Designed miniproteins, single chains, continued (5). Designs and how they scored, part 108

Each design is a single chain, and the fold is of that chain. pLDDT is the mean over its residues in the fold that is shown.

## One batch from the design tools (miniprotein)

Design m19978
Fold by ESMFold2-Fast:
Structure m19978 (fold): chain A 80 residues (1-80)
Amino acid sequence: SAEKIEEAADKLGEALTNGDFEKARKYAEEIAKEASTEEAAKAILEEGRKLVEAAEKGDVEEAQEHSIELNEAIAKSKAA
């Protein structure tokens, strides 16, 4: 549901801010499980993985780019 996606996305952002990359990955997986299609779920998982990797490296610019792509993948999932 959209509410579960929003809750998981908020928790993902909080986990990234706190440096809890294990929880960040878990919340990205929860968002993907709420995806309406397998294609959207894979896109969410891939962009979520790249976002967490960039955050772990401290690459704020790369993390922001993947955050945008993750949000777009989520939006496409909601539209399908």
Scores: mean pLDDT 79

Design m19979
Fold by ESMFold2-Fast:
Structure m19979 (fold): chain A 62 residues (1-62)
Amino acid sequence: MSVDELIRQLLDQFRLVSKSVSPEEAQRMRDFLVKLLRKQGVPQSQIDALDKELQQMIKESE
């Protein structure tokens, strides 16, 4: 579905960007993406899954 495709693209982009920014900036981007998806009506379960992946990427970038 289009939401799954969007989530995959966001994860790919975040992985690239998180390598080039501070952990603090990566955390701010994570917060922004989560808020954006909630505003767009994405199911909470999918947002939670994305959020866990984003947190893991931040930990790998520290």
Scores: mean pLDDT 77

Design m19980
Fold by ESMFold2-Fast:
Structure m19980 (fold): chain A 60 residues (1-60)
Amino acid sequence: MTVLEKEFDSIEKAIGAALAIIGDVPDAKVTVEGTKVTAEVPDDPEQKAKAQEILDSAAK
């Protein structure tokens, strides 16, 4: 598992990112604490890239 973490400007962005990861990377384990999202993603380059893309896009 690869752990990806991102802190967002708002709780709404954090929740949006978490839901997107759950929907698109169903094998990921996602934890949301306030504005911080932690995603434990399988060591699959495709799944890691997808989760990272979601975190980066949701931050804006």
Scores: mean pLDDT 80

Design m19981
Fold by ESMFold2-Fast:
Structure m19981 (fold): chain A 82 residues (1-82)
Amino acid sequence: MDELLDAGSGITVESAEKNPFAAYIGALGALKNGDYERALELFEVLLKKYPDNPEIHRLLAEVYRKLGKEEEAQKWEEKAKS
């Protein structure tokens, strides 16, 4: 699993669609490394597959907040609270 945290690269959107667990690990790695655009792409793929998952909603809110997009962050935070 450590190789999936390879400097915010290595997981493509296409491979993320085929393996949501790898997408999740890759997104967390990108978020940890400050690659917020990559984390956003991977969490959006996960959201498409799990639209009602509150953890994905919370993580999207965190990514948007890190990108300085407060309006989007608040939207996802509200969804995470259900």
Scores: mean pLDDT 73

Design m19982
Fold by ESMFold2-Fast:
Structure m19982 (fold): chain A 61 residues (1-61)
Amino acid sequence: MLKVPQEVLDEAERILRELPEEEGYRKAEELLKKALMEQGASEDTATIAARFEAQELLKRL
């Protein structure tokens, strides 16, 4: 499984905390997707993984 850098995870969590849930989730997912693609993930893989990571971050809030 591709690892998102901790700095990116921290920023995504901040986004989820500061923005309304709908906007925060969308923006966090986009940030995580971009980070995964920078690591060489395909767009499809990055989209799925970013959704999973964003949902896991949201659950811990």
Scores: mean pLDDT 78

Design m19983
Fold by ESMFold2-Fast:
Structure m19983 (fold): chain A 70 residues (1-70)
Amino acid sequence: MEELEAVLAEARRLIEQADVAYKNGDKEKAIELYEKAIGLLTAALRVYPDSPELRALLEEVQKKLEEIKK
């Protein structure tokens, strides 16, 4: 449980940093940070496949990344 909470906290931190980078006009940095969050969440989902929180956060980040890459 503590490991899952730590992963969720780290992923959210990466997402916040990506949002700040995007807001500042640094799309490349935002993309890198979102991709790091996706990688972390994807790896965690392999360990915790039934976690609705991991799936929801992963979907949110993927949608944000798609919007930026348009």
Scores: mean pLDDT 83

Design m19984
Fold by ESMFold2-Fast:
Structure m19984 (fold): chain A 91 residues (1-91)
Amino acid sequence: SSLEEAKKKKEEIKKKAEEKLKEKEVAEKAKEAKKLVEEILELLRELGAPEELIEKGREILEEEINRAIAEGKIDEFIEKLKEAKKELEKQ
């Protein structure tokens, strides 16, 4: 039951994100967020994070991008990603 409920919630979030991605501005912001995620993951790899953690982090951050788009919070999420990247660059 809980596994089926989690899958349904992920599908609902994905569908809401897909509808919003039809807007050019949202699509461009999604691309920016995805680029920041890859840059953050590469920095984590350079800092010695194991590959299993990098792959798990990618999955989580991709789900968070979809959630941010669905909730109209993509700008806030991009700013959080930029802050996280700056913090990692100081290491």
Scores: mean pLDDT 84

Design m19985
Fold by ESMFold2-Fast:
Structure m19985 (fold): chain A 62 residues (1-62)
Amino acid sequence: MKYLARAVEDYVATKPDELSLKKGDLVLIEEIVDEDYVKATSLTTGESGLVPKKYLELLEEL
C-alpha cells in the first residue's frame, strides 16, 4: 500500500541509501520497511531512498 506524505522538517541523509528532504517536500511512500523507516520517492527531485517515518506526515493513502 502506497501513501502520499509531506516532510515536516529538513532531513539530511547520513547513509548512501537514505533520501534527503526539505521541509514541505512531497514524497510517495513506496513501502514501510520497519517501525522507524520507509522507502520513499521525492516528488520534487525524483530521487528514492530510506527516510525516518518521524520526518513525514501522512496526507493520503493511495
Scores: mean pLDDT 82

Design m19986
Fold by ESMFold2-Fast:
Structure m19986 (fold): chain A 65 residues (1-65)
Amino acid sequence: GAVEAARAAAEAARTEEGRRSGEAGAKLGQDGNDSGAAVGAWEAARLDPENEETRRAAREAIQAA
């Protein structure tokens, strides 16, 4: 689901900011905010645009939301 995808984006992130954005997204998703989870994962990908794994996880979070 969106929570798992946002968590995956946090784990794939190579920057501290990207990791924190993914973690914040996963937390929002656990509170029932799937769109928040997708936004957090997308922000992690935006902060590390050359990281294909983070971008893939962000796409999964958006599709799951």
Scores: mean pLDDT 81

Design m19987
Fold by ESMFold2-Fast:
Structure m19987 (fold): chain A 67 residues (1-67)
Amino acid sequence: FKLTVDDIYSALMTAIRQAEDRAGRPLSEEEQKELIDRVVEAIKKAYPEIPDSDLEEARKKVLEEIE
């Protein structure tokens, strides 16, 4: 099964929501960016078949929502 950019985007947004729920507060823009970077690295290690271009496209979409 091939993960799409939208699947990766949804995973990143879900990670932010879960982190905010655990913290009991909204994350700052910098905390969200740090979390995104960590999750992207984890996805790349778990799913090495995903092109870097798809990971970067999903990351850019999330950053546009945050900024």
Scores: mean pLDDT 80

Design m19988
Fold by ESMFold2-Fast:
Structure m19988 (fold): chain A 76 residues (1-76)
Amino acid sequence: MREVEPEELETLREVAALLKAGKPVEAALLAGRLLLRRGVDPVVVMEELVEAGELEAARRLAEEVGLPEEERERLL
């Protein structure tokens, strides 16, 4: 099994707390930021958020990571 870093467990707890508080956009943003920090392709993260219906989270992450306008237009 892959080793889980303490920061990842802390992030998971924060995501769970946001979901319980009825803040799915903030939860999706936090999870997306974790994946980006672990080296997951930003395009893949955005596509998954869009597929999940989290358009606001996808838009905010795309802006935050500085995706080119062409890529943002294609994904969003």
Scores: mean pLDDT 74

Design m19989
Fold by ESMFold2-Fast:
Structure m19989 (fold): chain A 104 residues (1-104)
Amino acid sequence: SEADRLVAEGRALLAAGRVDEAAALVGEALRIDPLNAEALELMAEVYRAQGDEATAYYFLGLAYIEQKDYDKAIEYYEKALALNPEDELAQRLLAYAKRLKEEA
């Protein structure tokens, strides 16, 4: 798909240290397919490369939700909250991941 092509190109750009260009392509991939787990994981790598570890953990949590790995999603949302305990969105996503785990 076009989203898969953009993810592959974004990954190559990130590997080359072209972080802003990688961010643009991954952002476009997520605009086409917002639930693409590989694009969500690559966006986490982009944010980590930019020094935003909390946002990286947020995107890893979303990627693991899409893969139905609720234990890892919980782990990454808890890591995001450890960096910013007042993050209401991360608190809600942690509760959501825990609910999905109970329903599985």
Scores: mean pLDDT 87

Design m19990
Fold by ESMFold2-Fast:
Structure m19990 (fold): chain A 88 residues (1-88)
Amino acid sequence: IVANLKADIAALKAALAQNPNNAAAYLNLGKSYLLLGNYNEAIAALQKAIAIDGSNNAVAYANLGNAYAALGDAASAAANLAKAIAIG
């Protein structure tokens, strides 16, 4: 099912080429990278979603926490998960 995730990533990148301020597309891009295990790319996409949407994206912060946890960065994981809880 990696082929489906790669197709989704390609479609999301095409959508972002047409609308670079699409926070939802960056959020979905980050989720797809998380599922692939591309944690650094997931973090970059999720940070873009937060930058566009402002600081009220609890789902983006939760997924950032998951990405940092997967990389073994417990401090960044805890900080982002706490932010998600504070928002949602």
Scores: mean pLDDT 80

Design m19991
Fold by ESMFold2-Fast:
Structure m19991 (fold): chain A 61 residues (1-61)
Amino acid sequence: KVEEAIDDAILAILEGRDPAEAMREAGRKLGLSEEQIERIAEIAKDPAKIGEALRELKELA
């Protein structure tokens, strides 16, 4: 479940989808709070920090 949500987010980003939206979708699938989701999405707005956002998503799930 966690692995699938992360893989889906990575695939979406690779296909050119907005990283912040990919993080919001993954966070919702994992049952994270709205506060946690927006925090991760904010990190993902910086392309250099997408890896940090993915790592935090994994840790919070």
Scores: mean pLDDT 80

Design m19992
Fold by ESMFold2-Fast:
Structure m19992 (fold): chain A 65 residues (1-65)
Amino acid sequence: SAMEELQRKIEELREEKEREAEEIKKELEEKGKETNPYAYSAAGDLEVVAANIEYEMEVARILAE
């Protein structure tokens, strides 16, 4: 069934996204960061800030629960 294959693809994408967010948090903690990309982005470009905000929002969403 095409529906089952589509559902499986969606689940894989969600799992990948969650793993990326979780790994980002773990890397930040291991590097001694406060999981606060704003501190680093203040010295960087606006595009870096935007990218960090997107990742931070995903991490925060997962960590909130």
Scores: mean pLDDT 57

Design m19994
Fold by ESMFold2-Fast:
Structure m19994 (fold): chain A 69 residues (1-69)
Amino acid sequence: MKERIEAETLLALADMYLALGKLSKDPEERKKWYEKAIELYEQARKIDPSLKAEVDRGIEEAKKELEKL
């Protein structure tokens, strides 16, 4: 199923951007990466709602990191 693979790929990319945000020392860069991660998580959930739990966890983590900036 193409949609499932696409959603899983977006989830993996979102996790990568979340990690890039944590590795960045520049607040502006960190914000950019976390915002991109959230966008990709939302797209993944829209394509495959079964990923909701994993997406919600990632979005919550990204939002908590943004609150620290």
Scores: mean pLDDT 81

Design m19995
Fold by ESMFold2-Fast:
Structure m19995 (fold): chain A 70 residues (1-70)
Amino acid sequence: SEKEYLEELKKEMLENAKKQLEEGVPKEEVIKQVKETMDRILEYIKKNYPELVPYAEKLEEELLKEIEKL
């Protein structure tokens, strides 16, 4: 399902963020890249699956909060 896809995407993005931080990328840059990626995903969701927008926004908030804690 689309919700399962978004949950998996969140996990993948969090793992990629961890790797970037381990490689010495500044946290501010990692957060910026995540926001830019999520903005593109949200535009796609708004067009194709508008009912999932609140769910995707919640996942973005949770993802950014988890990265901030790293």
Scores: mean pLDDT 85

Design m19996
Fold by ESMFold2-Fast:
Structure m19996 (fold): chain A 76 residues (1-76)
Amino acid sequence: SELEREIAGALVAMAVSVASKLGKEALIEELEKLSKSSNPLVAEAAKAALEAAKAVLEGGSAEEVKEAAIDAALAV
């Protein structure tokens, strides 16, 4: 359902917010871990967030990487 996708996206966004406090590498590591989740909706949201984060990783601030990941997670 759309609600289940929204919940999965929100869970990934929360994990990104927490991991971002430890820096960009911790953020990427957390997303790679979540992309292998047994919950396919969490894995889907995490994969989208990871792709978006990687696109701005070089030259981007930790805040820009965080924002890109959260926006992508919530857009699935």
Scores: mean pLDDT 86

Design m19997
Fold by ESMFold2-Fast:
Structure m19997 (fold): chain A 80 residues (1-80)
Amino acid sequence: MKYEIYLHPLNKTVVIELEDSDTLGDLLAKLLEKLGIAPDSPLAKGLEAFFEGVAGSRSITAGEALKKLEELKAITVKRL
């Protein structure tokens, strides 16, 4: 499934493709790749900590993570 995600903290829009089995961890990896952020960078670790804090767990589905992040106005999501 394709999603257009606007990241309010970064003022950036990315398009990513998520599988039904994807978790928050998979979502974060795909977002970092689309943003050109190295996974081992301090910025990546900061974004991961923020997203995990909002979502509550890395093991939740990417869809559930997106919903929680949108409810807290961290992102805006459009399903393509």
Scores: mean pLDDT 79

Design m19998
Fold by ESMFold2-Fast:
Structure m19998 (fold): chain A 76 residues (1-76)
Amino acid sequence: GSMTKEEFIDYVLELVKKKRELTPEQEERLRAIVERVFDQFDTNGDGVLTGEELKQARETLSKDSVLDALIAAAER
């Protein structure tokens, strides 16, 4: 399967919201941070994550430490 940037952002926001409720401002910051994370995994720059790229991204985001870091970056 493949995942677009928007689908990836929605996926990460869902994972974070299962751990903490976010203010609209925190959600906006998290969205911007996650766009940068997507760009890091999208090594060929085609605007989608496929196969191995998608597997790596999902494995990374399954770690509580990674989600906690994203939440901390979105909080003031």
Scores: mean pLDDT 79

Design m19999
Fold by ESMFold2-Fast:
Structure m19999 (fold): chain A 67 residues (1-67)
Amino acid sequence: MSEEIKELIERLERGKEQLEKMGLEKAVAVVDKAIEELKKAKNDEEAREIARQTEREATLAVIEELS
């Protein structure tokens, strides 16, 4: 696993911890799925695409849960 993928996973794990403290279960599920996909990523380009899609999906989940 590359250093970039490890850094992305660590960042998402920290974000997940904060979302769990806030009770945002849907956003937590989105981040959990992304961490598992990042662990399976074949290269850094695939990891960046996963990160971009996850940021959008997590943001939408947060907005929905806070509304």
Scores: mean pLDDT 81

